# Designed miniproteins, single chains, continued (2), part 29

Each design is a single chain, and the fold is of that chain. pLDDT is the mean over its residues in the fold that is shown.

## One batch from the design tools (miniprotein)

Design m4972
Fold by ESMFold2-Fast:
Order: structure tokens, then C-alpha cells, then sequence
Structure m4972 (fold): chain A 94 residues (1-94)
């Protein structure tokens, strides 16, 4: 279905983003580079979510991405300030 294809594309962006963010963290890149990657991913995912006709399914995909970013921030042991910055950029772009 068209919804399954959109979900697959969203998941691929999420997986790419997690990999890139983990690589940046391992290389001790500035947090601002991680924030930029998550912001760009949020914008790409927002464009795909807009193509989903059902509002409930759109909200589900938004929550799924937000949850994945929260889990990633916890795994990376980011500060509370950095976690808030990541959540804020996701929420502003979705």
C-alpha cells in the first residue's frame, strides 16, 4: 500500500539518522552537528508524513519518530539540555 511505502521511507531516514548521529558521537563531534542532522531528518520525515491521508496515522508516525530520537539521546547519554534541544527541533519541524 502507499502507506506501507511511506512508512518504509520514514524508517529508512530514521535508520540513516541514527547511524549518522552515532558516528558523530563516536568521533566526538560538536553537539551542534548532531542537532543539525536531526533537524534535517525531521524536515525530510515531515514531508513524508504530510503525504499520509489519515490524521491518526500521521500522529502515530510523528510520535514514533519523536520516541526514536528520545531513545537515541538516552543511549548517547546526552545532557538534559541537549535532550531538550533535540526534542524541541523535532517537535518544531513535525
Amino acid sequence: SELDELRKQIKEIMDETEKKVKELAENKAPFEEILKVVEEASKRIAELIKKIPDERERQREKLNFLTSVKNLAEELKLSEEEKKALIDVVEKNL
Scores: mean pLDDT 89

Design m4973
Fold by ESMFold2-Fast:
Parts: structure tokens; C-alpha cells; sequence
Structure m4973 (fold): chain A 70 residues (1-70)
């Protein structure tokens, strides 16, 4: 149904926002993150959102991803 599709879209958006928050915090901490890593972080956040992870869980996982990829 379209309602189920809308729920999935909302989860993608939440995941992207959590990833962007993690990227913003890393940048404020002086971490230089290549654009390719930024896009991968956002994509990973969206996928985690679709899998039903909370924004808080996504934020923490993306922080770890950035530390390993940068």
C-alpha cells in the first residue's frame, strides 16, 4: 500500500538525518571527511532506517563508520 511506502520513505529520511547529524559533529570536531565517505555514510544511515533502527542507533553506528572510513 502507499501507506507502507510512505513509512519506508519516512524511515529513509530519518536515517539520512541521523547520518547528517553524525557528519556535522565529526566536522565540528575537525575531522576532514571526503565527499565519497559523506555519501556512503548517508546511504548507510538510510539503509539502517529502512531496517527499523532508531535515529539514536543510526547516529552511533554512523559515528563508528566515519571513524573507520576517514
Amino acid sequence: SMEEVQTLVDRFAEGARAAIKALDEAEKEGIDIPPSVQIRAIGRGMALGADGKSPEEIYEEIKEFIKKAA
Scores: mean pLDDT 86

Design m4974
Fold by ESMFold2-Fast:
Structure m4974 (fold): chain A 70 residues (1-70)
Amino acid sequence: TTAEEEAKKIWDEFQEKASEAEEEYSDDPEKLIAEIEKLIEETKEKLKKLPQSLYDEAKALLDYLLERVK
């Protein structure tokens, strides 16, 4: 498995879990925000094993999503 394939897998898993959280907590913004923040933090830990360039790119996308949830 290439580092790019690993990064895509981590990103796809994050998006799937985020979509599930949005559906489950559609009527509870505070719980949705807390769950998304938790997912972002867990995903950042997984990304630390990737090359710096892929980590930086993925982190920028995660930061964008965190801003969108607020």
Scores: mean pLDDT 74

Design m4975
Fold by ESMFold2-Fast:
Structure m4975 (fold): chain A 55 residues (1-55)
Amino acid sequence: SLEDELARLRAAEDEVIAKMTAHLKAENDPDLDEYIAMVRKQLERLRAERAAALA
């Protein structure tokens, strides 16, 4: 259902936020370009998954 899809998207967003927070707390400086690419890839995956579910 749409609610299930939105709940999954929200959970995935929360997971990304948690990973961002953990990465920021690391003593090593994060590679921002690599991090942005990772987030973009995750969002594209979620969009594709959502589109497939709605088809």
Scores: mean pLDDT 71

Design m4976
Fold by ESMFold2-Fast:
Structure m4976 (fold): chain A 81 residues (1-81)
Amino acid sequence: SSLVDEGNELYRQALEAYYQGDGDRFEELARKAIELYEKSDPLLAAGVLSDLGLMYRVDYGDTEKAKELFERARELAEKSK
């Protein structure tokens, strides 16, 4: 499978875990999807990083970690133009 196809499947599983209340599993799978997306489509990686940032802000109250993740997402999105 392509890196995008593999990343999409991991991200689908990540979202399923999140909606079932498993934030740790979401982060594990989301970070694997980010690694594959960074090698193929940086805009997709930016989307997953933004979702991680939102989780840290809303669910964990970790505004500094969220800011770091959002800045990484912005940088990758700018590479995509």
Scores: mean pLDDT 87

Design m4977
Fold by ESMFold2-Fast:
Structure m4977 (fold): chain A 95 residues (1-95)
Amino acid sequence: ELKEKVEKELKEISRFFEEKRKKGLSPEEIKKLAQALEELLEIAQEKGLVEAAREALRKAEENKEDPLLAEFYKNQALQYALAAGDEELVREVLE
């Protein structure tokens, strides 16, 4: 069940970015995503993948009004949770 939920979410996130790619991302959108990634990578390096995943999940909720940024953060939270091997955190991200 968890594996199926992860595969479904990853497919939906991939489809979202593929759709945005076909429409073309603006330079402002690219800059925004690059900044978000840089901040999460710094957290991952300083505090570890679990804390980076939790911060990404929190940022996804805070940025619900920005669908591109929210989906980016949700994707990063899922990737970091998977990389950390934290099944409870993976489930939290998917729920």
Scores: mean pLDDT 79

Design m4978
Fold by ESMFold2-Fast:
Structure m4978 (fold): chain A 93 residues (1-93)
Amino acid sequence: SKEELELRRYSSRAEATGGIGIMHASSSILASKKTKDEKEKEKYLESGIKKLEEGIKETEKAAKYVEKNEDLKKSTQETKEALEKKKEELKKL
């Protein structure tokens, strides 16, 4: 059905974008620790935060579609919380 297709598209996009955000943020932290240029450090951390924010937005879009699927609702919420915690970590660096 159209509803099942939308459920799969939004949940998969949230998971994929969230995962990319976490990987990019981890790379940004590593790059920020290796550079001695304060401006480069700032750009790496800002890039990581932006990717995490993209992931958060996709989890928020998915929330409407996953509401009736308990497992996907739980995993989408856990993904959002992980992204928000990683964003706060980068902001403190």
Scores: mean pLDDT 87

Design m4979
Fold by ESMFold2-Fast:
Structure m4979 (fold): chain A 65 residues (1-65)
Amino acid sequence: MKLTPEQRELLERAAKAAAPLVKSGRITLEQAVEGIVRHLKAVFPDYEVDEETRKLAREALEKAL
């Protein structure tokens, strides 16, 4: 699924904010992915969350780590 530039920026910013929490062990990688997905859906309610969205969130988190 293709993200808009605004959705991509939000996902990347959320991943960057969550990365220190994952690195410190405060939350798991999967908890961070779900948090990013929930935030994206809260800001963009019409956005359909799929497996590709979770994959992109995981990749952004791994890049920020």
Scores: mean pLDDT 79

Design m4980
Fold by ESMFold2-Fast:
Structure m4980 (fold): chain A 70 residues (1-70)
Amino acid sequence: SSAVNAVKELLEKHGFTPTEAFLEAVAAAPTGAVSLAVALHEHIESGEELTKEVLREIAQSFGIPEENLP
């Protein structure tokens, strides 16, 4: 989906290599890939660095299991 691709491209721009398992979990998330993409974009717009820890916390808050995190 376009929303999953937006998450993938945004993460790649910030030095992450999202796994296929992560992207599948994003697509299946209860809140949807759009909500995750919005939250990631809002964090970046705040002027804060998108770190692995921040990415994990945001993704977990949207229902991505810890085992599927980057």
Scores: mean pLDDT 76

Design m4981
Fold by ESMFold2-Fast:
Structure m4981 (fold): chain A 83 residues (1-83)
Amino acid sequence: MMSKEEMIEELKKLKEKASPENQKKIDEALKLFESMSEEEQERFIRIVEGYLERLKAGEISLEEFVEGVLLSLKTLVEIQAAS
């Protein structure tokens, strides 16, 4: 089970290997994450953990990882804003 600190560390490591555009997207994801409730942060950590496992298995690219993570984050924020 991934902790909050472990997730942040993994995203920072990926940022070092990412293109400038993907670095911006990772920074956007981290900013959105910090604005979330503890319950939403836990959901986001589980989403990132699943995408990281797929990335490490070679099932998805880094670009697909960043796109999927950011889209999932924005969807979670929009659902909460609608209530």
Scores: mean pLDDT 78

Design m4982
Fold by ESMFold2-Fast:
Structure m4982 (fold): chain A 90 residues (1-90)
Amino acid sequence: MISPIQKRLISSLVSSMRSSLASASTQGLDAFRQEFQRVLDGMRFLSTIMTPEQQKYLKDLMISSLETVATTYNIPQDVLDEALKGVEEV
């Protein structure tokens, strides 16, 4: 069971990741792809110390954040689909 404090910490972490992706998106698709790889590496590290419930919450929030960034910055659907697959494979 995820505590309210753990949910808040994961939400804050995802918000930070979303902000970095949003910033990279203003610089173009290559910048978005490079920043997403750093985010993905961070998520892989976090998954090694997280419970399955915490991992699911992180992934669900990250998927929603990616969809929001893609809509806001007109990221192509194929690029978004690649990113979503990357999150699922963590």
Scores: mean pLDDT 85

Design m4983
Fold by ESMFold2-Fast:
Structure m4983 (fold): chain A 120 residues (1-120)
Amino acid sequence: AVRLTESGGGTYAEGSTVTLTGTVTGASLATSGFAWVREAPGEPPVGVAAVGVDGTQYLAGGAAGRVTISVDTAANQATLTLSDLKVEDTGTYYAVLAERQGDEAVPYTGEGVKVTVVPG
């Protein structure tokens, strides 16, 4: 079975940096796309950053100058680093894996980690 485990949630000061790690079991990041998605209460999920199977990176415009995403295929982990944290970065962050099976992408979503950013 495919499972995604997220870590790095917690309470952070405005202006600090958070590092979120998604660990994949039962599938390979060498053959799968990976994304980080944020959900705020009462709002639809919004993409933060993604890496395609070919290594192409997709960064959301609102955080593009502050966000990096990296994939370690040997550790089977994808890491999101978000710097210069703003209160609006608060939300639940979900790891999403798109495993390629022939012509289809099979999605898997983690349980999410909560990130709370408090004013300075």
Scores: mean pLDDT 81

Design m4984
Fold by ESMFold2-Fast:
Structure m4984 (fold): chain A 89 residues (1-89)
Amino acid sequence: ETVSKTAQLEAGETVTVEFELPKSWIGKNVLITYRVKDLATGEEVVRTQTVLVGPGKPSRKDPNKIILSVSFNVAPREAGEATFEVTPE
């Protein structure tokens, strides 16, 4: 149902995260949600991005999955370990 991946975010940098998604999600929009710490306030910020799942590349480990690579521009005040959750819309 939900695919999760953890990545380390650095303030003001671009991070590319690879997700292994079921091939049945090709052609669907997915909602990517992650939580990251605001360095100015110390509070968590929730970020969302909608992405259309293209045909992608087959996963090297599971031929029933594809790799979706998504780039995120990290805000200058946001950093730390973030968990990304991918849910089909």
Scores: mean pLDDT 78

Design m4985
Fold by ESMFold2-Fast:
Structure m4985 (fold): chain A 72 residues (1-72)
Amino acid sequence: AERRAALAAAEAAEEEGLPLLAEAARAAAEGRLEEAQRLYEEAVAEMKATLPDEKIQEINAKIVAAARAAAA
């Protein structure tokens, strides 16, 4: 289910040391869509400013894989 996928994404983001991204995913799982969108935009902006594209792609792949596994 969507909530389970969002929670798995939050756990994966937290393990990668991305607290804003984890908070965004948790807010989405709780139905707080406006807050989730705001936190997600802040997290993505920070990642793009501080991390190389290769690292961002690796993190995104891990989070997406965790969310997809939980949704199956």
Scores: mean pLDDT 73

Design m4986
Fold by ESMFold2-Fast:
Parts: C-alpha cells; sequence; structure tokens
Structure m4986 (fold): chain A 73 residues (1-73)
C-alpha cells in the first residue's frame, strides 16, 4: 500500500527503501512515480538496478516523470 511505502521510505535499510520505491513506482499517480524515481536516485544501489526500474518511465506521458527517469540513466 502507499501508506506502507511511505513508512518504508523513512527506513535506514536499503532493502526496505527499495521495497518502498517499487510500491510507489506501481502507482498510477505521476506525482508518486516522481517521488519513487527521486528516491531511487538517492539510494546506494547498483546503477543497473536503477536503470532497469526507471526505463519504462522514459515513455511516460508526464514530462516530470520522464525527466526524473532520465536522471537515472
Amino acid sequence: SLEEARKLMKSKDVVEQLKAARILLESPDPEIQVEALRLLKKMKIPDSVKKALAEKFLTSPDPEVQEAAKELL
């Protein structure tokens, strides 16, 4: 759920933050998708994982989502 994801975002555990990011990326709301992509950018995980999760958002109809995804390439 979004509520659970928001709680996990505050965790110091990278695994919990990644779970939060995945939940937020599944949201149909562009604002929430941007939040997830910005969280991914800040996380200390391999760039290959960030790129794999961000790629589908490069074709988003929302310009802010597209720009957030491009920052992860």
Scores: mean pLDDT 80

Design m4987
Fold by ESMFold2-Fast:
Structure m4987 (fold): chain A 82 residues (1-82)
Amino acid sequence: DKLVEQIEELVEEGKRLLEELKKVAPENEELIKEAEEMVREMEELLEEAKEETDVLKLIGLVLRAIGLLLDMRLKLEKEKEK
């Protein structure tokens, strides 16, 4: 299932961004916890997607995962500006 595979790729990218954030801002414990929660939410979307048979609902899960990844990227960009 291509849509499930897309969410799997988004989860892996989210995990990579979390590790980069820990290296860039190791002292920002609150931001790290927030990013960890975002990765957890993406993992929950992946588990939901594995059980989803409705293609439109599955597209909705992909879009939500993309939104979380973009938020993580913006948070990382702001930390790099400091």
Scores: mean pLDDT 84

Design m4988
Fold by ESMFold2-Fast:
Structure m4988 (fold): chain A 69 residues (1-69)
Amino acid sequence: MKSSLSGPELLALLDEELKRIAKELGLEFNDESSSETVLLLWKRLAEKLGLDPKTASIEELLEALAARS
């Protein structure tokens, strides 16, 4: 397991997971995506990482992503 992810690596992992979730939900994920769509994808990612989507911070989400890589 790799535990030394940098900021760019974490952002790349986040982008990949959000795109994967979007594809599973039949949603479009890009820079034109609505805030509602982005929030929905973040909520699903948080749930997938074992976090509470209502209370989880961006920092907790990134930490969980790093722990899974």
Scores: mean pLDDT 72

Design m4989
Fold by ESMFold2-Fast:
Structure m4989 (fold): chain A 90 residues (1-90)
Amino acid sequence: TIEQMIEELKALKEIVTERMEELLKTIKNEELKKKIQKLKDEFEKLADETIKELETASEEEAQELMKKFKEEFEKLQEEIGELQLEEVEL
């Protein structure tokens, strides 16, 4: 249901932001920290906007919103991975 989707996204937002905060604590490079902080902020905005849209969406619209969220989230995760490889020799 849409209500379950909203609950799942709220839980995901909390988990992902906590993980990104822990990641930021491990990074020594200040430039890299700023880039990852920006991606964290973008993720939080994406999650909040998707949750708001889901509150008024039909089931079909909700499926499209969740697909868009997952695609954008995947892009953000790729950018974080690339930054970690580029800057810290992982």
Scores: mean pLDDT 79

Design m4990
Fold by ESMFold2-Fast:
Structure m4990 (fold): chain A 96 residues (1-96)
Amino acid sequence: GKALELARQAVKDAEDALKLAKEALKKAKSSEKPTSEIVSLIAAGAIKAAGAIFLAELALKLKPDKEGQELARRGIKLAEKALKLAKEAAKIVDSK
């Protein structure tokens, strides 16, 4: 159903956001100067994570089964982790 599709999409988007945030953080720590590439990775990770949370919350409002609920909660957890890493990367960039 639609709720399960939204929950699955939320997990996928959250996993993508986490990859972007991890790459941004790695590059922020290793780079001597902030680059437009690092800033773009931070922005992309944050936007995708926010979108994943929105889709997961929307899925939960449609009252999914247990599988859909578990996927939506997982999507939120992964997206929140991505946002924390993106914020850490942004602080490192701001300090340079």
Scores: mean pLDDT 88

Design m4991
Fold by ESMFold2-Fast:
Structure m4991 (fold): chain A 80 residues (1-80)
Amino acid sequence: SIEARLAELQAQLAALGAELEAALAAGDVEKAKELVRKIAEIHKEYVELQEEAGKISKEKAEEYKKLIEEEEKKALEALE
């Protein structure tokens, strides 16, 4: 179900967030950049599924995806 997929993506985001914190604490900039990009991809998939489930509008989904892309860019720039 879409609900089960949303739960799986939430669990993946939580796990990746923990990995990112660990990479940042270790000073592993290359790994941190990889994780930032992967988190953004999964977060956008989560937003798409929320739209498909009728939980958010198409316009709201587009707003959220733009914010995710802006946050990804800022996070990557902060790691330079």
Scores: mean pLDDT 89

Design m4992
Fold by ESMFold2-Fast:
Structure m4992 (fold): chain A 112 residues (1-112)
Amino acid sequence: MLNELALKGQEYREKALKLLEEEGAPEEVIERVREFESPAAMLEFAAEELEKGVISEEAALLIAKAALYLAGMPEEYIEELEKALKEGKEKFVEKLRELAREIERAHGAAPA
């Protein structure tokens, strides 16, 4: 059964995938977003690909929102991401990495 957070996570993942396809992101990037199982890994991925200029800030935000909702993170984490994005790309990348580490510490990441 999908709870409200899981449904929002799926909705944002679908929005991210559509935007990535519209922006002409590499198929490898689209495939990773489609197949993600670890919210922390997806936040790190969004930060890395955004820093490289492979994806847009809007796509990175949608990926991050999907990851946070699927991880069951409080709304405050999403508000922190949106605030960081308004402060600039560098602050947004920093916040994505910070939240990824926080999720890994709270939930434990599986070995790669």
Scores: mean pLDDT 80

Design m4993
Fold by ESMFold2-Fast:
Structure m4993 (fold): chain A 79 residues (1-79)
Amino acid sequence: MEEKIEELERKAKLYKALADSYKEGYTNMQKKADEARKAGDEKAAKGFQSYMDTNKKNYDISKKKAEQYEKEAEKLREE
């Protein structure tokens, strides 16, 4: 039981780290999109917006997985 709880907590921590990484990727792409817009390169700006959307989607997925693993660990502690 305890080993299973530790495994779930480890997975939750991993997905939290992944979510943070995707959030950072979003911020970096936002800066690139803003720079492209200032340069008048709407095509490049749109490309960076697509990468932002992908990072946001992956952030949401990773955050949900982290929450799921935390809940599973809690449930196992309740027997």
Scores: mean pLDDT 85

Design m4994
Fold by ESMFold2-Fast:
Order: C-alpha cells, then sequence, then structure tokens
Structure m4994 (fold): chain A 113 residues (1-113)
C-alpha cells in the first residue's frame, strides 16, 4: 500500500543519518503524514539516532508525541523539554534542541530584558 511505502521510505531516511533535523521539516504528502511520522519514529528507535527538534514546530511535536506513545507516555504542549528528553531516552533516542531554534529563543529572551 502507498502508506506502507511512505512509512518504509521515512524509516530509511531516519536510519541513514546520525542526527535527524526536524526543524522546518515538511511531510512530502500531508495525506500520508501519520505513516511518515511512524516511519521516522521506527528508524530513530531502531538505529538509536539523535533527533534535533523545534518543540514549537507541529511536525517536531507530532514525532515527539508518537515517540512517547511507543513507551506508554504522553507529550503535551505543557511538557518541558527535559521531560521530553527523558521519554525519548526510554525509547532509545537522544533529543536535542535545534541550534537555530535555541539561538532564536536566546534572542527573544534577550529582547525581553
Amino acid sequence: ALADAVREKAREQSRAVDELNLAGATPEDPALFDAWVDGIVDGLVEAGKTLNVDPADPVSRAVLRRLAERVGKEVTPESTFEEIQEIAEAAGVKVVRDPLTQEALARVDAGRA
């Protein structure tokens, strides 16, 4: 099925890199988004890879939520980054903030001072 092909392609993509950057990532076909997310999570868990995320990005949030579901946990909009890292580590995946997102957050914090 097409969904199975998308999931397998996403799994291969996730496994092919040492560090996967989801900041600004867009699914190739929005109608197959769930299959793509499942594939990304499959590859990350199987290969023990590092995941770069923007916690505010909907795509990053969808992947993190699916990863949490794999270990019987839940990621909500209120979840701290530290809680997300602990959940991901339980699934065998390392999660880090995208360097560009981290820089953008630092600039916002500086602008409030």
Scores: mean pLDDT 71

Design m4995
Fold by ESMFold2-Fast:
Structure m4995 (fold): chain A 84 residues (1-84)
Amino acid sequence: MKISREEQLAFEKALRQKVGGRDYMELAAATVVGSGASEEAAKNWLKLAGFDKIDKESVRKALDAARELGMPEELLAPVERYLA
């Protein structure tokens, strides 16, 4: 189900402040891959953002922080698929 844009932006802001920009960006990259985007496109985007690879440990910590903040599972499902 679609959450409101305002709720999504509030969660994104809170998550960035809690985990920092790098861990937030790694979570965002994991979301892109877990959503079925081309892995090559995700790798190209990561390189442009200054990343060589996604650190799965940072993604897991950011995922746990997002759950602590009460982010809906529908926003977290792609990340869980990437980590599975």
Scores: mean pLDDT 73

Design m4996
Fold by ESMFold2-Fast:
Structure m4996 (fold): chain A 94 residues (1-94)
Amino acid sequence: SSYLSLGQQYLDQGNYQLSIRYFQLSIQQDPNNSTSWRNLGLAYGRLGNYDLAIQYLQQSINLDPSSSNWRGLGGVYARRGNLDLARQYLQLSR
């Protein structure tokens, strides 16, 4: 959706407040869009809110256990410094 695209643009720019807002709008429009849940988790991970990041990434995996969603979880574990888990989940994304 256009909200998902805007959220991703702001996430890439490091504007996490706007990215979160647009991902929430994307979820409101389509609550089964696993990509919106994944990106919401990544935004919280960038803010250091790892508990929320993992919660939203688990939601994305529950909706769709895709390579991108496993990569998201791997990225959060990498930011936590848990490199063995990060590598394991990133391998699941291949």
Scores: mean pLDDT 86

Design m4997
Fold by ESMFold2-Fast:
Structure m4997 (fold): chain A 87 residues (1-87)
Amino acid sequence: MEELKEKLVEKLLEYAENEKDITEIINKTMAYFVELLDELGITDKEKATEIFIEALEETAEILEEKNPELSKKLRELVDDIKKSNAE
């Protein structure tokens, strides 16, 4: 589980440095998350989602000064995921 978070943060930061389109960065990050879940054999959907949220929040904090627009979009995505899970 810790490996999932670290890989997500690292990959998201890599996308943020190499991609200009925020929507493409988010889409690539989501695709990578799904791929990692499959590769690592993670079936605990609830725990995987919690780690994904933590990775997005950590990356948003890191990017707050360098890429405030992406940071804002990541925080919005976290809020949307939390609302969906609260139902």
Scores: mean pLDDT 79

Design m4998
Fold by ESMFold2-Fast:
Order: C-alpha cells, then structure tokens, then sequence
Structure m4998 (fold): chain A 93 residues (1-93)
C-alpha cells in the first residue's frame, strides 16, 4: 500500500474545487500525486492525503476550510487523512 501527503500553506474551502479540477483525467496513484504536486507548485493552498490499496484502488482525502475559513496546514492535513481513511473503510465494505 502506498501513501502520500501533499500540503501547502493555510487552506481555504475554494481550494478544494481547484484541486479537483487538477485531478481531471488522473486515475493512478502516481498521476494523482503528480497532479496535486503540480497544483501546489502553481500556488494552490491545499492539503491532500492519497492512498493506493494493494488491489490498485486509489482513495483521496482533502482538507479545506469550511465557509471560506482558513485552516492551518496541520488541521487541513488531519482533515485530509481522516477523509481518506473513511473512504478506504467504506471501500473495504
């Protein structure tokens, strides 16, 4: 199983929509990680947690401030990790 954390600066709620747009057409773990790193290099304030399962499925968690609120990078990373873990647990049902 592969895991990667990608984060930059404080995160706002609108950053999630832009991060999702960057993922358009990315389906493998390596493609998704590359797309998210490219978004960070472009200055997008996001936090993402990416997991590739042993059977090759990829799950994503994103951290973002609610209602336009800015959250710290660590709070955004913790939210992203929780979202990815919840998605993984649902996938294993």
Amino acid sequence: MKEEVIASGPVTGDALGRALAELQGATSFDEIVAALRKAVERGEPLAAYVIETEDGKVVLGFGAGRGGQTVSPQEAIDEARKAAEEALAELEK
Scores: mean pLDDT 68

Design m4999
Fold by ESMFold2-Fast:
Structure m4999 (fold): chain A 94 residues (1-94)
Amino acid sequence: SAAEEKKKKEEELKERMEYFLKAVKYAAAGEYEKAREYLKKAGIRIEPSDLSFEEQAERLVKALKEGKEASISEEFLKRLAEAYREAEAAGDPY
């Protein structure tokens, strides 16, 4: 049914987002091997990009919502990891 298809898509999105958040958390902790493993589980590749941070974020969100493979730059991951560390230091991680 259409309702079952929508539920499956929402569950897949939630799982991908959980893996992505774990990847950012591990990158923030300096555990880059684990970060890369969780990015792979989220269906996200690390690739060079000429896109701005904002453009990469929009492309990532769109790809996740559409159930497609996504890519981010190493610089994008580093900036997210820095933001996560700052948020954790402020007492609210992400």
Scores: mean pLDDT 81

Design m5000
Fold by ESMFold2-Fast:
Structure m5000 (fold): chain A 67 residues (1-67)
Amino acid sequence: SLLEEVRRLLAADPRATPESLRVGEAGVRAVEAGDVEGAERQIRRLYEAGLFEAADLLAPRVWELRS
């Protein structure tokens, strides 16, 4: 699942904190709910934290919601 993929990426990243996991999970929930604004906020927070792999996994999903 998307949630499991995001969790695995964050668990493997030494920069990830418990807050990073909550942000990633919130991003997944926003994508699944069709909440473009919410998803974009969480993805931006992942990029700002240097968590590029998780952010890059979620970003195309937001583009799909805009289409």
Scores: mean pLDDT 85

Design m5001
Fold by ESMFold2-Fast:
Structure m5001 (fold): chain A 90 residues (1-90)
Amino acid sequence: MEEKLRRALEEIARIVGEFIENELPPEEVIERVEEVLEKYGVPEDFKEKILELLRKEVPLLAEYIRSLSPEEKEALRERFREALARGLAA
């Protein structure tokens, strides 16, 4: 369970990284995360809670990111890249 959960979180982190770079549309982010959760056998109740949260938060986050200045967007991307690299190194 622990190893599968770790791998699922690593794949989700990469999807979120691509979203922050403004390369993924919100719908594609949700679809790819759902595939990861199904691939690693996450329980249905937990999967639905995550997907419900993403369906609510990802569009709002996308609007927020679009409202940021170019400098603020780059700062957010750099912060996420550092967090992702640190998380994957652990």
Scores: mean pLDDT 71

Design m5002
Fold by ESMFold2-Fast:
Structure m5002 (fold): chain A 99 residues (1-99)
Amino acid sequence: AAVEAAEEAARKAEEAAEKAEEIDPEVAEMLRLAAKLAREAARAAAEGDLFEAEVLLSMAIMALSVAKLAAENEGKEEAKELAEEALRAVVAAARAVQA
């Protein structure tokens, strides 16, 4: 469950990054960072290191929060929505790790 949730979060962030690339390259970079962190969290969870998984997912949440704020400041609603979608998936993964 925790591994699967983190892998899904990574997938959602990667898909969002691809869509954001033509809209806001800076937001796309933050989404790719979040995807990498979520993938590393899935690996940590698979190895039984739930503390490392939680820390990595917290870092992904921070990256996505910054991406959302950047999109808001630029008035790019579509990029903001992509960041929010990825953020929801990462938050769900963090909850699965803590359960």
Scores: mean pLDDT 85

Design m5003
Fold by ESMFold2-Fast:
Structure m5003 (fold): chain A 60 residues (1-60)
Amino acid sequence: MKTKEEIVEEIHEILNKLSLEQYEEAQKLGSKIVEEAMKDPSVSSHEMLERLLEVVKKVS
């Protein structure tokens, strides 16, 4: 399994390769995940990053 640092790096690499439309979709979905994680303190930062990585991979 990847570390948090590796997940963040992979997310940034994917985001940099996205088209404008893909980036906007990733931002919408990612913002929703971040908002849910911020409202629920039981969601770990690692789990939030894993969900964000899945979203950017689906959009790309």
Scores: mean pLDDT 78

Design m5004
Fold by ESMFold2-Fast:
Structure m5004 (fold): chain A 79 residues (1-79)
Amino acid sequence: VEARVAAARAEIAAALAALADPSITPAQAEELARRIMGAMGVLASLAYETEGPAALDRMLAEIAALEAWIAARLAEVRA
């Protein structure tokens, strides 16, 4: 489980770095945003299964913060 969590977080970090690239197209940014949110959903499920509802609550707060950042970034790329 720890290896899966580490792998998913590494994938999210790589996708976030790609999304921050100033040369990215709007279509690429939207696809990366969808992939990041999907991977965060998997991490939330794993957190619940391994650590219970308190871990899920913390992960949902992390997702909300990340979702706000992604929305701002997509607005920049679309401008």
Scores: mean pLDDT 79

Design m5005
Fold by ESMFold2-Fast:
Structure m5005 (fold): chain A 102 residues (1-102)
Amino acid sequence: SEIQELNDRAGDDFERWLQENEQRIEEEARRLSETKGLPLSLARSVIVNLGVYELLSPYIDEMIALLESSPESPEVKAKLEQLKGNKETLDRLKEQALALIR
């Protein structure tokens, strides 16, 4: 299904993004830790959460749009609730990360 393909692609893109950005994440986390006085682990989480938001948010939005255009069913409703919950969590983590660097 298109939803499964998007979910699989999002997972693959996330794993690739972590691997390709490992050195950049560590460098930016160290700079943020030194500049803002954050523990290094928290600084790393900030960098990762901001990157994850930019990478995964479009996938979640597309999956929600596809399900909202689908015929109503209990399965569609349950999946929409799950994805909207995931989007709220992603938005909250982004807001928390931005608050730590502002």
Scores: mean pLDDT 87

